# Designed miniproteins, single chains, continued (4), part 84

Each design is a single chain, and the fold is of that chain. pLDDT is the mean over its residues in the fold that is shown.

## One batch from the design tools (miniprotein)

Design m14909
Fold by ESMFold2-Fast:
Structure m14909 (fold): chain A 87 residues (1-87)
Amino acid sequence: ATPEDREVLMLVAEASMYMIAGAVAKLQGDYEKAIEYYEEAVRLAQEALDLAEASPAVSPQTVADARATLDGAQAALQEAKKLLEEA
């Protein structure tokens, strides 16, 4: 991977860590905490995608990975918000 690919993938990895933290909070029934973690995952994944799209040196696969991470984080956030509303 290029240095630019690595920077994007590091943000994706950080977003993934917040996704795990959100999932743990959700398993504990703490939907408000899960939302906080998933909001941070969305922020980091959006930053990764913005960097990936701004740099012609980032590979198409790395752009796809950043996009998939953002889509997953957004889906998890919406699910956690729905669970909080239904609780």
Scores: mean pLDDT 88

Design m14910
Fold by ESMFold2-Fast:
Structure m14910 (fold): chain A 71 residues (1-71)
Amino acid sequence: AQAAADARGGRVAEWIKKIFDPEYIKKLPEEKQKLAEEVRALWASPDQSGETLARLSEKLAELIRFLEEEE
């Protein structure tokens, strides 16, 4: 059985892989490319403080919601 949280986690992992794909990013509008770069910077950050994780979560959720709306 796939729980809502588990389903979101799976989609997050897939979107992270796509965000790190330069071919995929080139297809996005500039606004979304900027958001993807912000997410990648936070993801690559060695700072794993609660504040950084909260910012990453917020930016990633925004990016995922936008990409889902474009679907």
Scores: mean pLDDT 67

Design m14911
Fold by ESMFold2-Fast:
Structure m14911 (fold): chain A 94 residues (1-94)
Amino acid sequence: MTTFVELLEEMLAEAKRALAAGDYARARRIISGAVGVLRMVAQDETVPEEIRELAAETVARLETLDLSTREGLEAAVELLGETIKRLKELEEQL
């Protein structure tokens, strides 16, 4: 779904802005929202399996991060950026 990738890109941009502004509570809420989007994608049987698998993998990896720390929030932002890039590459193949 091209629209969910665009949503994730907007969420990533907002999370980066919140983190740069020192608004860790907002960054955490946005990252939590992105996890929710990825979880919905992972459960959507109409989405290609390769995209669902990547979404599920990303959720699992995000759940290992300590979002109560700045380092955890920075790692989550980096992981979301990597995932969005991989999702775009997969959409080009499908």
Scores: mean pLDDT 84

Design m14912
Fold by ESMFold2-Fast:
Structure m14912 (fold): chain A 77 residues (1-77)
Amino acid sequence: SEFDRGVADILLAVGNVLARKGDYETAAELFEKAAEIYLKSGDKEGARLSYRNAAEVYRQAGKEDKWKELEKKAEEL
């Protein structure tokens, strides 16, 4: 839905701000939530971008297992 996509866009934008501030764990959670909402709205590109952003911030946070999991989720879309 248009509403869901708008919520996902806001979460993606807020996640990017938090990642720039070094709040990687919260940023990653927002990116994962955005990816879920994009998938429900049929936006595979938005979901892929969001999963890749989450993977990158988990990599920076040293959470290797989560980084690899989200990279795989992005590649499967």
Scores: mean pLDDT 86

Design m14913
Fold by ESMFold2-Fast:
Structure m14913 (fold): chain A 88 residues (1-88)
Amino acid sequence: SEDLFTPPEEIRRQARELFEEAVRAAKEGDVVKATNLLTAGMILAALSGDPEAVAEAYRAQAEVDRIMGDEENAEKTLKKAEELRKKA
């Protein structure tokens, strides 16, 4: 199988680092960088196959949305993260 080189735990760690960078970029007002980093992290979280990694992705999206002033979208996204964590 392709991608036997990167274990799921390492993919999760890389996703987490991208989410932390996305939040920092959002706080600095760099919307484009924040969105790109968030998207990359979400892709890695999905590739990990771990529901907790996907929940962390939703939490990071909610935090970025909140920092950018989209409180309604942040609340909806945070609910998705909570639902995924209850299933994990």
Scores: mean pLDDT 80

Design m14914
Fold by ESMFold2-Fast:
Structure m14914 (fold): chain A 65 residues (1-65)
Amino acid sequence: GAEYGRKAAEAGAAGDAAGAAEYGRLSQLHAPNEIAKKSGEAAAVAGEQGAGAGATAGYHSQLAS
């Protein structure tokens, strides 16, 4: 879940579109179990989950407030 979202953001920042897509897929695959956890966890985790690039991570930080 959250770790995969973070790795997707990292890959996106490095210009690795394929890696970002793969980690994003794994993040979503684990989402049904992690949704409840995310609702209580740090806003940064929500940014990681949706991010494939730094721009989306920033947007999610705003959303998660």
Scores: mean pLDDT 56

Design m14915
Fold by ESMFold2-Fast:
Structure m14915 (fold): chain A 60 residues (1-60)
Amino acid sequence: MKANVITDEPIDKEEAEKLGIKIVDKELPGLHIYTDTAEQGLKAAKILKELGYEVYLIEK
Protein backbone atom coordinates (compact mmCIF):
# COMPACT_ATOMS: atom_id res chain seq x y z
CA MET A 1 0.00 0.00 0.00
CA LYS A 2 1.25 3.49 -0.87
CA ALA A 3 1.57 6.28 1.70
CA ASN A 4 1.83 10.01 0.89
CA VAL A 5 3.42 12.24 3.55
CA ILE A 6 2.64 15.88 2.71
CA THR A 7 4.30 18.91 4.28
CA ASP A 8 4.20 22.71 3.73
CA GLU A 9 7.95 23.00 4.56
CA PRO A 10 10.91 22.26 2.22
CA ILE A 11 12.20 18.73 2.83
CA ASP A 12 15.91 18.08 3.40
CA LYS A 13 16.75 15.98 0.31
CA GLU A 14 19.88 14.57 1.98
CA GLU A 15 17.87 13.28 4.99
CA ALA A 16 15.20 11.78 2.68
CA GLU A 17 17.92 10.05 0.62
CA LYS A 18 19.49 8.57 3.80
CA LEU A 19 16.09 7.05 4.65
CA GLY A 20 15.63 5.77 1.06
CA ILE A 21 12.42 7.79 0.65
CA LYS A 22 11.51 9.53 -2.62
CA ILE A 23 10.35 13.14 -2.89
CA VAL A 24 7.63 13.46 -5.57
CA ASP A 25 5.52 16.29 -7.02
CA LYS A 26 2.19 14.43 -7.19
CA GLU A 27 0.02 12.64 -4.66
CA LEU A 28 -0.68 8.96 -5.40
CA PRO A 29 -3.71 6.85 -4.41
CA GLY A 30 -3.34 5.40 -0.90
CA LEU A 31 -2.79 6.68 2.64
CA HIS A 32 -2.49 10.48 3.02
CA ILE A 33 -0.76 12.04 6.04
CA TYR A 34 -0.40 15.82 6.43
CA THR A 35 2.36 17.29 8.63
CA ASP A 36 3.05 20.90 9.63
CA THR A 37 6.86 20.58 9.45
CA ALA A 38 9.45 18.79 7.32
CA GLU A 39 10.85 17.16 10.49
CA GLN A 40 7.42 15.67 11.32
CA GLY A 41 7.10 14.53 7.69
CA LEU A 42 10.47 12.73 7.70
CA LYS A 43 9.62 11.05 11.04
CA ALA A 44 6.19 9.89 9.80
CA ALA A 45 7.71 8.64 6.51
CA LYS A 46 10.36 6.61 8.38
CA ILE A 47 7.72 4.96 10.60
CA LEU A 48 5.47 4.13 7.60
CA LYS A 49 8.40 2.62 5.67
CA GLU A 50 9.24 0.43 8.71
CA LEU A 51 5.57 -0.72 8.72
CA GLY A 52 5.95 -1.88 5.08
CA TYR A 53 4.39 1.04 3.21
CA GLU A 54 5.71 2.34 -0.12
CA VAL A 55 6.32 5.92 1.07
CA TYR A 56 6.47 9.20 -0.85
CA LEU A 57 7.28 12.68 0.49
CA ILE A 58 5.48 15.67 -1.07
CA GLU A 59 6.28 19.38 -0.65
CA LYS A 60 3.34 21.80 -0.99
Scores: mean pLDDT 83

Design m14916
Fold by ESMFold2-Fast:
Structure m14916 (fold): chain A 93 residues (1-93)
Amino acid sequence: AIEEAVKKVKEIMEETAKKIEEEDPESAEKIKAILEEGVKKMEDASLDEMAKIAREAFGEIAKILEEKGNGKGLEAVREGLEEIMGVLGDAKR
């Protein structure tokens, strides 16, 4: 169900935010806000729209971390996005 996919995506986003907070507490609040906004947009979205929203949100986060030179945060973002894309791909079946 779409609702189950949204729940899993939210869990992945929360886990990604925690990993970034451990490595870069200064950016964590801003990153959490971006992820919360993304989840809000996904509530009424199709699976393809959710994928686009996730890519856009993680793209914004990646820019923040890249400007700060946070390689570990960028790795967490990449892993989180890959996991989200897997969840959304599975939900299309």
Scores: mean pLDDT 78

Design m14917
Fold by ESMFold2-Fast:
Structure m14917 (fold): chain A 65 residues (1-65)
Amino acid sequence: MMEMEELQAGVALTLVRLGKKVEPIEANGIKIVADELETKEEAEEATRLMRERLLAGEDVEIKKP
């Protein structure tokens, strides 16, 4: 099953783990804030929580619309 809203947030977390900071962006109506959403350490832990979305797309890269 596909959870777009959470998948979008998962992408932001992936950016943080890649060392990319993502400012609040409007994606599908959700605002993704990497620095505020996750801190460097929390970003790593959040990545684990999102691993289900990331595993399905661990090769996950910023998917354009």
Scores: mean pLDDT 46

Design m14918
Fold by ESMFold2-Fast:
Structure m14918 (fold): chain A 73 residues (1-73)
Amino acid sequence: SSQDALLQRLLQRVDDLMERYVTDPSFTEAQLDAELEAIRAEAEKHLTPEQVAYLDRYIAYRRRLAEATLARR
């Protein structure tokens, strides 16, 4: 469905943002938070509540991994 396609694109955007947060020292936590909020806002307009909840859990999981990676530097 178009919703499933959008969810997959948003998950990919989350992956790209987390990779940038880990690899780009100029990319701040505030910028990450702003970009993630934009993704969540788009999801809430077009996706089901269950898909939004899945995206939220995925964001939390990926952020935890990114923070763990940064802490080991």
Scores: mean pLDDT 89

Design m14919
Fold by ESMFold2-Fast:
Structure m14919 (fold): chain A 76 residues (1-76)
Amino acid sequence: MSAAELEKRLRELEKEIREEAERSRDPLVQQLLDHLLATSLEAARRAIEEGNVEEAERLLRQAEKALDQLRQLERS
């Protein structure tokens, strides 16, 4: 995957997390989404900037799974 593709994926995921936070009625879920933006996505952005494609892909996959889990928690 190219750096441009990873950057696009990062921006799409950031948008999804922000949209989920706006829709969430649970303040704990909102806090966890904010934490995800500040930690995993920031780490992924640094990995992309450093040219570490494998690490960036791994971090983005981890963040995507975390978002999915938070969406499931909100629905429960």
Scores: mean pLDDT 79

Design m14920
Fold by ESMFold2-Fast:
Structure m14920 (fold): chain A 90 residues (1-90)
Amino acid sequence: SPIEIMEEIVKKLKEASKTLDPEEKAVMEKAVASLEDSIENAKTLEEELQSLYLRMSMLSILYDLKRNYPERTKVIELVEKQYAEFEKKL
């Protein structure tokens, strides 16, 4: 399901966070918290809408990261890679 795919993505981002410097880690933790909120919100939606909602949520998080934290390139690259994996598994 889209929710299970996103839960696995969050798990991978949390693991990647362990090896980041403190500045990158803080931004990653904010991104992960936003994705976890999106997972809980997606559970309230019809199954057909869950995929679209989670895709839009991840894109919104990426947009916010690039706009507000453009110098946190490692976090941005890790989230972009996981967004590509999410798209591939749908």
Scores: mean pLDDT 88

Design m14921
Fold by ESMFold2-Fast:
Structure m14921 (fold): chain A 120 residues (1-120)
Amino acid sequence: SMPELSEEARAAFERIEERGKATLEDLNTILQSQFGQPAAASPEEIARIALELARRSETPERHILLSIAMLAVALLKGITPEELVEELKPLMEEMRKEGLPAEEVHERLIEWIEEELEKL
């Protein structure tokens, strides 16, 4: 099930959904209120913090952190989250065909996001 989100984190995710994209302010609000992180100066910094925390966490916190990293990468690339998910689709289909366990799927997602950051 979904973790209990702070009121501030919930409101930020609702704004992202309504807008169809994240802002730096919304992503900082989630990281600060939900994970006690100081304000990051850029979407790249947010993505790197979220990935580092995701590597050290378990479900359900890991799912939120991966979502934050994906939203930050979409913002940094100037595309929508839906467009970023379409770019991820071939990797997801490959992993599904290989029958990878959830932990290994998460590790491959983290690696893919890190590779996207290196292209910038």
Scores: mean pLDDT 84

Design m14922
Fold by ESMFold2-Fast:
Structure m14922 (fold): chain A 66 residues (1-66)
Amino acid sequence: RAEEALRLLRDEGLSLRETARRLGVSVGTLVRILRESGAFSDEFLALMRRTGDPEEAERELVRRVL
């Protein structure tokens, strides 16, 4: 779930890869879950407005731990 993913990233300090591994999903699936949670969506929207490219925004977001 999105809340569990956010807990692992924020409280445990895990990377996106490690969080995805803990949840048994791919990194791409984890990114989608976080985006749909709202918190990630706001950050993603900000990056999309800056870059104008969803793929570039996703790449940049992968560099930032939520």
Scores: mean pLDDT 64

Design m14923
Fold by ESMFold2-Fast:
Structure m14923 (fold): chain A 65 residues (1-65)
Amino acid sequence: PVIRMPVGVPAPGMSEEEARARAEAIAAAHGATAEDVSVRDGVLYLTLSAPSLETLVAAARALAA
């Protein structure tokens, strides 16, 4: 399963590179892969992929926090 989603606004003082690394780390911690990470209009977007729907939902929920 794959989804393109907004994951929030980078923390104040955080660079786009740091926001990307954090998103990738959170996804990996939940068994998912974050790709195509980009910031648009102050919002971080990514493509999230996982081996199962349950894993995808868990990772997406963690990233949206």
Scores: mean pLDDT 77

Design m14924
Fold by ESMFold2-Fast:
Structure m14924 (fold): chain A 56 residues (1-56)
Amino acid sequence: SVIREFAERAGISPATIRNMSDRERLELIAKVFGGETPEGADRVTELFERIREDLR
């Protein structure tokens, strides 16, 4: 799942990601992929929405 793959890249558990707020998840994704470039910002937004969809 997207959550599991991201959790492994971030070095945390999937349960930690599920218990995070939307803001905390967005900040973590930006930290892992970088949001300073247009390409980085697009990746951050796409992954955030995919994780949000997995969580409902």
Scores: mean pLDDT 77

Design m14925
Fold by ESMFold2-Fast:
Structure m14925 (fold): chain A 71 residues (1-71)
Amino acid sequence: MEEELEEIARDFGVSEEALEYLRKDPNAEKIAELYRKARELDTSTLEGEIDRGVYELAIATYVKAAESAVK
């Protein structure tokens, strides 16, 4: 969870305040799980590429909500 949230912060350019907000969010484990699933997908297939895009969009939505909450 913690490691995945830090990787999300690096990849999406999340502020330190928003990262702390995400760590305290009751959905933090779900966000970390989405990130793990996205990384494990076989993007050599069309289905895997589409699924990865869906997971990345979901993660970006949580990141945007966290940034909005701290600003």
Scores: mean pLDDT 76

Design m14926
Fold by ESMFold2-Fast:
Structure m14926 (fold): chain A 95 residues (1-95)
Amino acid sequence: RSELVSREIVDVGTVKPGETVTVTVTITPKESGTYRLVAVLTGLDDNGTPVVAATQSKTIDAKAGETITLTFTFTNTLSVALSDAQVVVLLLRPV
């Protein structure tokens, strides 16, 4: 099982087919332990429909109050451009 500890949203604008975006996020967990980060590239397609274009995950061991910087790189593999694209980063903790 996992609990959601925090959520960060990074606006990346328009992502064209085959373009890459790189997002850097900084987290400072309140409790020591193993955490899972799930990063999701989402945006609107050419019909204005919200779509999930890609998902990545990383597992980290963290100390309470330690600042950790993580980088995620995504490629838009869809045939359509994503408008108002965002990378949503979820910090999860196993319970």
Scores: mean pLDDT 83

Design m14927
Fold by ESMFold2-Fast:
Structure m14927 (fold): chain A 110 residues (1-110)
Amino acid sequence: VEKILEKLEEAIEAIKKDDYDKAIEALEEAKKLADTLKPTSVDRRYVLLVGTELGLARIALALDMPELAKEHIIRALEILKEAVREQKLTPEQLRELLDELIEEIELLKE
């Protein structure tokens, strides 16, 4: 859990510095650690909350508002950190959400 949280925090700090390549690298490393996540109970509301923030990021990019998109991506990562910390996600759910985050950051990059 702690190593995954470290990688998610690394991604957040990289995004704040506009270092999107470093953010993507940190999330790819978090994906490799996903099988170490042992859920105590699954709470699908975290998947919905992360998905909502990513949806808002996509809308912000469509409106040519990249700074707002960046804020929503950071909020999605903070929600994901909480879900990982509370062990409320399966490894499969974590990998899926990390894939979606990587795709959104790729769009933000160029």
Scores: mean pLDDT 86

Design m14928
Fold by ESMFold2-Fast:
Structure m14928 (fold): chain A 97 residues (1-97)
Amino acid sequence: MTREERLKGIDKFLEKFKKPEIAEELRKLLDEGMTPINELEMQLLLEKGRLEHEGKSEEEIKEKLAKLAEEIAKELEKEGLLELAEFARKKAKEYKE
């Protein structure tokens, strides 16, 4: 996909969620360029936005994101992507706090 196509997709997503925190974080990740680490962070932010849109509580969102990040870390570790797995585990710990 081109950068222009991704920008249009993200702008539509940001409009849908109308949450300044998510919008700001997604733009920051996009400005820093899409690395595997930034792409993982974007996927976690997309899931956070989806759970918020569904009306989940902050505690439920944290628990679900921590579980998702831990599951992603285990899969990445099995694939030998140790650096990405370590990053995902770090995110899981942040969500548990």
Scores: mean pLDDT 68

Design m14929
Fold by ESMFold2-Fast:
Structure m14929 (fold): chain A 92 residues (1-92)
Amino acid sequence: SEFEKLLEELEKLIEENEKLLKENIEKALQQGNKEKVRELVLLGAEVALLHMHAFILKRTKAPEEEAIKALKKNIKRLKEIKKRVKEIEKEL
């Protein structure tokens, strides 16, 4: 139950971050802001890695304390990434 709820929250945060990153990369490219494009692309690579970790956790089918701890850590990081993308958006 807790594992499934956290996995759903993580998958939703991945979708939200991917959308925000694409929108802000397009805006930064239009403005010629190479520094912000680079930062957003690196954040996007990190989101892709977290998506792969979620895929692996989903396939284990054995929710353990360690899996729940990993999901909580990854959710916290996705929230930090979302906050940083929104800060970058204000500078564009």
Scores: mean pLDDT 86

Design m14930
Fold by ESMFold2-Fast:
Structure m14930 (fold): chain A 138 residues (1-138)
Amino acid sequence: MIILSDDKELAEKLIEELEKRGIFATYADVSDVEKAKELIEKYLGSLRGIVIITDNPEDIDNVIEILEYAAELLEKDPRFKGQRLPVLLIGPEDILNEIVKRIKEKGLDKYFEIKTLNPEGKSVEEIADEIVRFLRGL
């Protein structure tokens, strides 16, 4: 799994909690679009999902660019034919609604199974549990 976040401390804590649950995860800063693209390409054959964590509207364009690149890679790979990659968006509802709207307007929802999560009032452990449920189709 790949975690894209503007909060490194939260991402590192989530990786530790996911490892306790038997899930390998790696991190990139959502503003580091090139590193995010490199991780997606490197891990494509074993990629089970992407988690995107942001509370910054300025990250929305970066999220869309990263997902457009991922969609191009999925389109070219026969292993993903007829499958949608799970993408969990974590952040404030207004930011998540704008990301979802842009995903649909660009037709990217063809390549991704999108779920949203508001982290307000949740522990890192509770967020990790939601990530695990999403990956298992629960």
Scores: mean pLDDT 87

Design m14931
Fold by ESMFold2-Fast:
Structure m14931 (fold): chain A 99 residues (1-99)
Amino acid sequence: LPTPTLTLDKKEVKVGEILTVTVTFSAPVSSDVTVTVTARNVETGEVVASASATIKAGETSVKVKLKITGPAGTYEVTATATGPEGSVTGSSVTFTVTE
């Protein structure tokens, strides 16, 4: 699997808001791929939100919505794409949670 690119709809979210993450591949996937997106507090290491979506064979992108219920702080979003051949994790993207 190629490494996916992550795009966030905003860089700052308030506690309780929804963050939309777009996961994009440089080329259509050759098989169905499950994408799991996680938001992790960088100070504590705690995962505060996680959601999964399926990119079907021939598609290039999927949008995943995360409801951020964790405390204010600095967070990172990672996406892991899992297909029949294995898993690949994209580069993390940082965002800020405010009250």
Scores: mean pLDDT 80

Design m14932
Fold by ESMFold2-Fast:
Structure m14932 (fold): chain A 81 residues (1-81)
Amino acid sequence: MAARQAALAPAVQRLLDEGNERLLATLKRLEEEAKKVVEEVKKLVAEGKEEEARELRERFLREALDELERTVAAELAREAA
């Protein structure tokens, strides 16, 4: 997970520096989704369901990275076209 984030970071930063609106919109939506996931994780932990909380967090991070990678790839391909 962390290695994927590190590998993606330079491309994300470049697109943000260029003012890519689609990437900014994707990041804002993922931030709002992350807030909802954090609240659900807190609820699961409070109920003693720590394993379910961990799985939910890991699944969200994986799906968020996959979406971010797809958005970056699509915007880079769009610039090349």
Scores: mean pLDDT 79

Design m14933
Fold by ESMFold2-Fast:
Structure m14933 (fold): chain A 62 residues (1-62)
Amino acid sequence: SVRDELDKLMAQIYEKGTKEQRRQAIILEAEVTLKGLISPEEEEKATRRAVEEYRKILEQIS
């Protein structure tokens, strides 16, 4: 699922990323959580956006 992909990418950022990259990941995760309080559909959209942003962060870690 898209949530499983998010969690996997988040773990990689936490292991390999800088403090600032981890901060960015935490903010995106918080947005997913907040959107989940509105609806499952909004949570799904936020999760997909967060996955895209996490991939960009991981590209910088190379």
Scores: mean pLDDT 85

Design m14934
Fold by ESMFold2-Fast:
Structure m14934 (fold): chain A 85 residues (1-85)
Amino acid sequence: TEKLKEAALKKAEETAEEISRETGYEVSVELVKEEGNTFTFKVTIKAGDKVETLLLQVRRVGGEEMEVLGKDALLEAIRRAIAEK
């Protein structure tokens, strides 16, 4: 139970680091909801004066292994929301 939360948080933080590298922006994550095998994180992205907030879902695949749901869609949403000046 606690180990699953830690595994999900680690996966969310790894995803935030990837987003930060791809966008060049500051990215943070926080756990906002736990529901069965799915952990929902609030992702906050800061690009100067612009702040975007999106939800990231991490789902248990097996044991302590986690996968990110909708990662490609999330990255595209971030690029559209922040890159359009």
Scores: mean pLDDT 76

Design m14935
Fold by ESMFold2-Fast:
Structure m14935 (fold): chain A 88 residues (1-88)
Amino acid sequence: AKPLSDEEIEERREKTRKYLTETYGDKLSEEQIEELAELLEEYIRAVNAGDLEAAARHLARIYELLAEAGVISEAELEEALAALREAL
């Protein structure tokens, strides 16, 4: 698989920020949205570097934050982690 370029990572970060703002802006603060966008960038960079342990940690933090904010349930957290493991 071809690693994403810096431009592609930035585009994905911006799309994620927009999606979270439009879909969950009532549950997520601006600070939480920015933290999630930063974690997504770090996750993609870790995957590009082949550091699957770092990638898994960043991803787990993303889902933990979403669960803490009430965006996803604990069951959805577990399902999302499993689905992303399959997608990698």
Scores: mean pLDDT 77

Design m14936
Fold by ESMFold2-Fast:
Structure m14936 (fold): chain A 71 residues (1-71)
Amino acid sequence: GDALALLREALEGVRAGASREEVARLLRQAYDASTDPGARAAAGMALRGVEAGASRETVERGIEGAIDLEE
């Protein structure tokens, strides 16, 4: 899949109140699809944050950072 599209879907999910499980699934897919090492690391960090119970704001910022690196 397109890593950028998956990251955008994850960001929309967080903003819409999607479950941590659904957001983690999308971020894992984005991580696997990413070919840029920085963007992949950022997506992985956002995934770790979701799994660790980080706040919505922290997760949103992490995903936005990964999107910026994919663009």
Scores: mean pLDDT 83

Design m14937
Fold by ESMFold2-Fast:
Structure m14937 (fold): chain A 87 residues (1-87)
Amino acid sequence: MVEEEMAIDPAVRELLLEALRKAKEVSPNDSKTANLITAAALHVVAGDPEGAIGLLREIVDIMRKNGYPGADELEALVDAAEAALAA
């Protein structure tokens, strides 16, 4: 069986996957945001929840800076994932 030492906590992983899904739904139609979503997904697959959270936070910042809707919903999911990781 794969060693759980390299796996993200299931609760954190579920929140990160939900955040990635939300980011895809609400993100602006631009290459920078699309690349950040892809990079965050790769960090989840690689077992790096901190890297994924950082990239999702950057997406939230871009959305807020440019006044795009959905930033608050995405931030709530990222905050939940970060809180679960810190617990």
Scores: mean pLDDT 78

Design m14938
Fold by ESMFold2-Fast:
Structure m14938 (fold): chain A 77 residues (1-77)
Amino acid sequence: AKEVLELSEAARERAKEEGYSDLEADIIGQGAIAYALGMSLEEVREIVKELALEAGYSEEEAERLAERAVKIIEELA
């Protein structure tokens, strides 16, 4: 749906405004898509963490990115 892309784009823009890289913003945006498709915030946290780890971030960095992604999505949704 168009609303799925709008939430993803808003989350990416918010992440970039906070100083995150394009890659980090893309990962956060993918979390927003998962949420818009019916996944819980808990499931979104796990997805964002997994995506960050696959992208080469450390476990600590992945956890921080996942926490921020959930917060951004919660505020925008």
Scores: mean pLDDT 85

Design m14939
Fold by ESMFold2-Fast:
Structure m14939 (fold): chain A 61 residues (1-61)
Amino acid sequence: SDKYYNQGVQLYKQGKIDDSIKKYQESIKIDPNNVKSKSNLSVIYSDMGKTEEMSKTLQMP
């Protein structure tokens, strides 16, 4: 939901990357079509060098 997406954005801005990832994952779990959460999560994984996690996130329906 938008609540978890917004929490993820806020945590990322605070440099709390792991907590941000968890909130984006919760957002996607509730709404698998949440393109915003998927996009932000894939960018974070890319920045961390986790290209497999990035690819999986983008492929989630």
Scores: mean pLDDT 76

Design m14940
Fold by ESMFold2-Fast:
Structure m14940 (fold): chain A 56 residues (1-56)
Amino acid sequence: MEYSREEIMRASLAHGRPLLDELLRAGRVQLVGVRTVESDGVRYEEHDLDTERVLS
């Protein structure tokens, strides 16, 4: 199976998403913003999270 750089990035982001989604729903972590970042001509979504509350 052939993976593009974008597919690899999406897979990496999905690796911890179920746990983060549960923490967001429980109000333990906040999604602060979503930004679009471009690297090597490919656009990525960067999710900004307030993870300070998770570190406790």
Scores: mean pLDDT 53

Design m14941
Fold by ESMFold2-Fast:
Structure m14941 (fold): chain A 61 residues (1-61)
Amino acid sequence: SIDDIKAQMNALIAASQAKTDALMSTLSPRQQSLLRQMRDGVIAVAEAMTNLSIAKLEKKA
């Protein structure tokens, strides 16, 4: 389950990067900058949530 959570986090990071890249060609430079900042924020939240989930599972075990 912990390995599955880590795999899911990596998949979310990859998906976020792919979606960001796909949208870049449709956006202005200002919007591109904002989207990159949002992507970085989403990745940070996903990492934090994954770490909290792992810590919670380890604590319960």
Scores: mean pLDDT 77

Design m14942
Fold by ESMFold2-Fast:
Structure m14942 (fold): chain A 112 residues (1-112)
Amino acid sequence: MKELKERIKEEGKKAIEAVKKGDVEAAIEHIERLTELGLEAIKKGDLEAVKLAIRELTRIAEEAYKKGLVEVVEKATEALMELLRNAPDDKEVILLGIGGILRTIGLLLDLK
């Protein structure tokens, strides 16, 4: 659903802006909103919106890693796990979710 994809992309942009400013609280709030939108996409069967949410969460974690914002990387990892736990039986969504989780865990371990 096009409206949902646009909202997901906007929340992703806002999370990245917060990360670039070092605003951990704002970044986490936007990750939580993005996660809610991803779960809504799962409920509605909008697989393209689900894939977009996973990509945006992974991108947020990568930008947070560059800034050393451990709490933001952790929150993005938790969000990816939540989306994958609720994911439909779709090969592309599952593989993308697993890839995102492995990437963000790797980033988190490298920070600590």
Scores: mean pLDDT 87

Design m14943
Fold by ESMFold2-Fast:
Formats: structure tokens, C-alpha cells, sequence
Structure m14943 (fold): chain A 93 residues (1-93)
């Protein structure tokens, strides 16, 4: 299935949460692992979430930022196999 993350979101530097939208444009339901990576490519603790997305469904995944000194965060959508399906960059200004 073709899975897309919403890209180009900008947040205030004071933001304490991020929300990423994931849409499945494929014809069948897909299990997807969402992860948030910090500016150094390290997994943000507690950000990994397994979600099942049906055809043409959109799911919003919200994570709290306990250290909001990040200027960029990368959202990664993975298949259960670990294969990367899509990535998006979130910026803080």
C-alpha cells in the first residue's frame, strides 16, 4: 500500500507536542510503525506507535516533547518488516 506522511509542518519553538498525519492511499489496510527521530537521528523515547490504516484513511499521531530544544524532528513511517515507507521533516522556528 502507498503510505504518505504530511510534510512541511512548522511548529513554534515553544511547542510541547507534535502531531503527524499519516494517509494510506493504497487499496488495502496496512500496519505501520510511526517513529520520531531527533535532529541527530536518534529515536525520541516513547514515540514509537503501531497503527493499522485502512484504504484512504488518515491517522493523526501525537507525541509530547519533554525537551523542546529540537529545531528539526524527522517522522518515519515503517512497515512492520522495518522497511521505510515515507519520511517527513517537522521544523521549529
Amino acid sequence: AKVKLENGKTYSSSATTVTVSLTNLGETAQDVVIQLLDSKGNLIPGSSKLVTIGHNETVDVTAKLFDQSETTITAVARAVSGEVLDTATLTFT
Scores: mean pLDDT 75

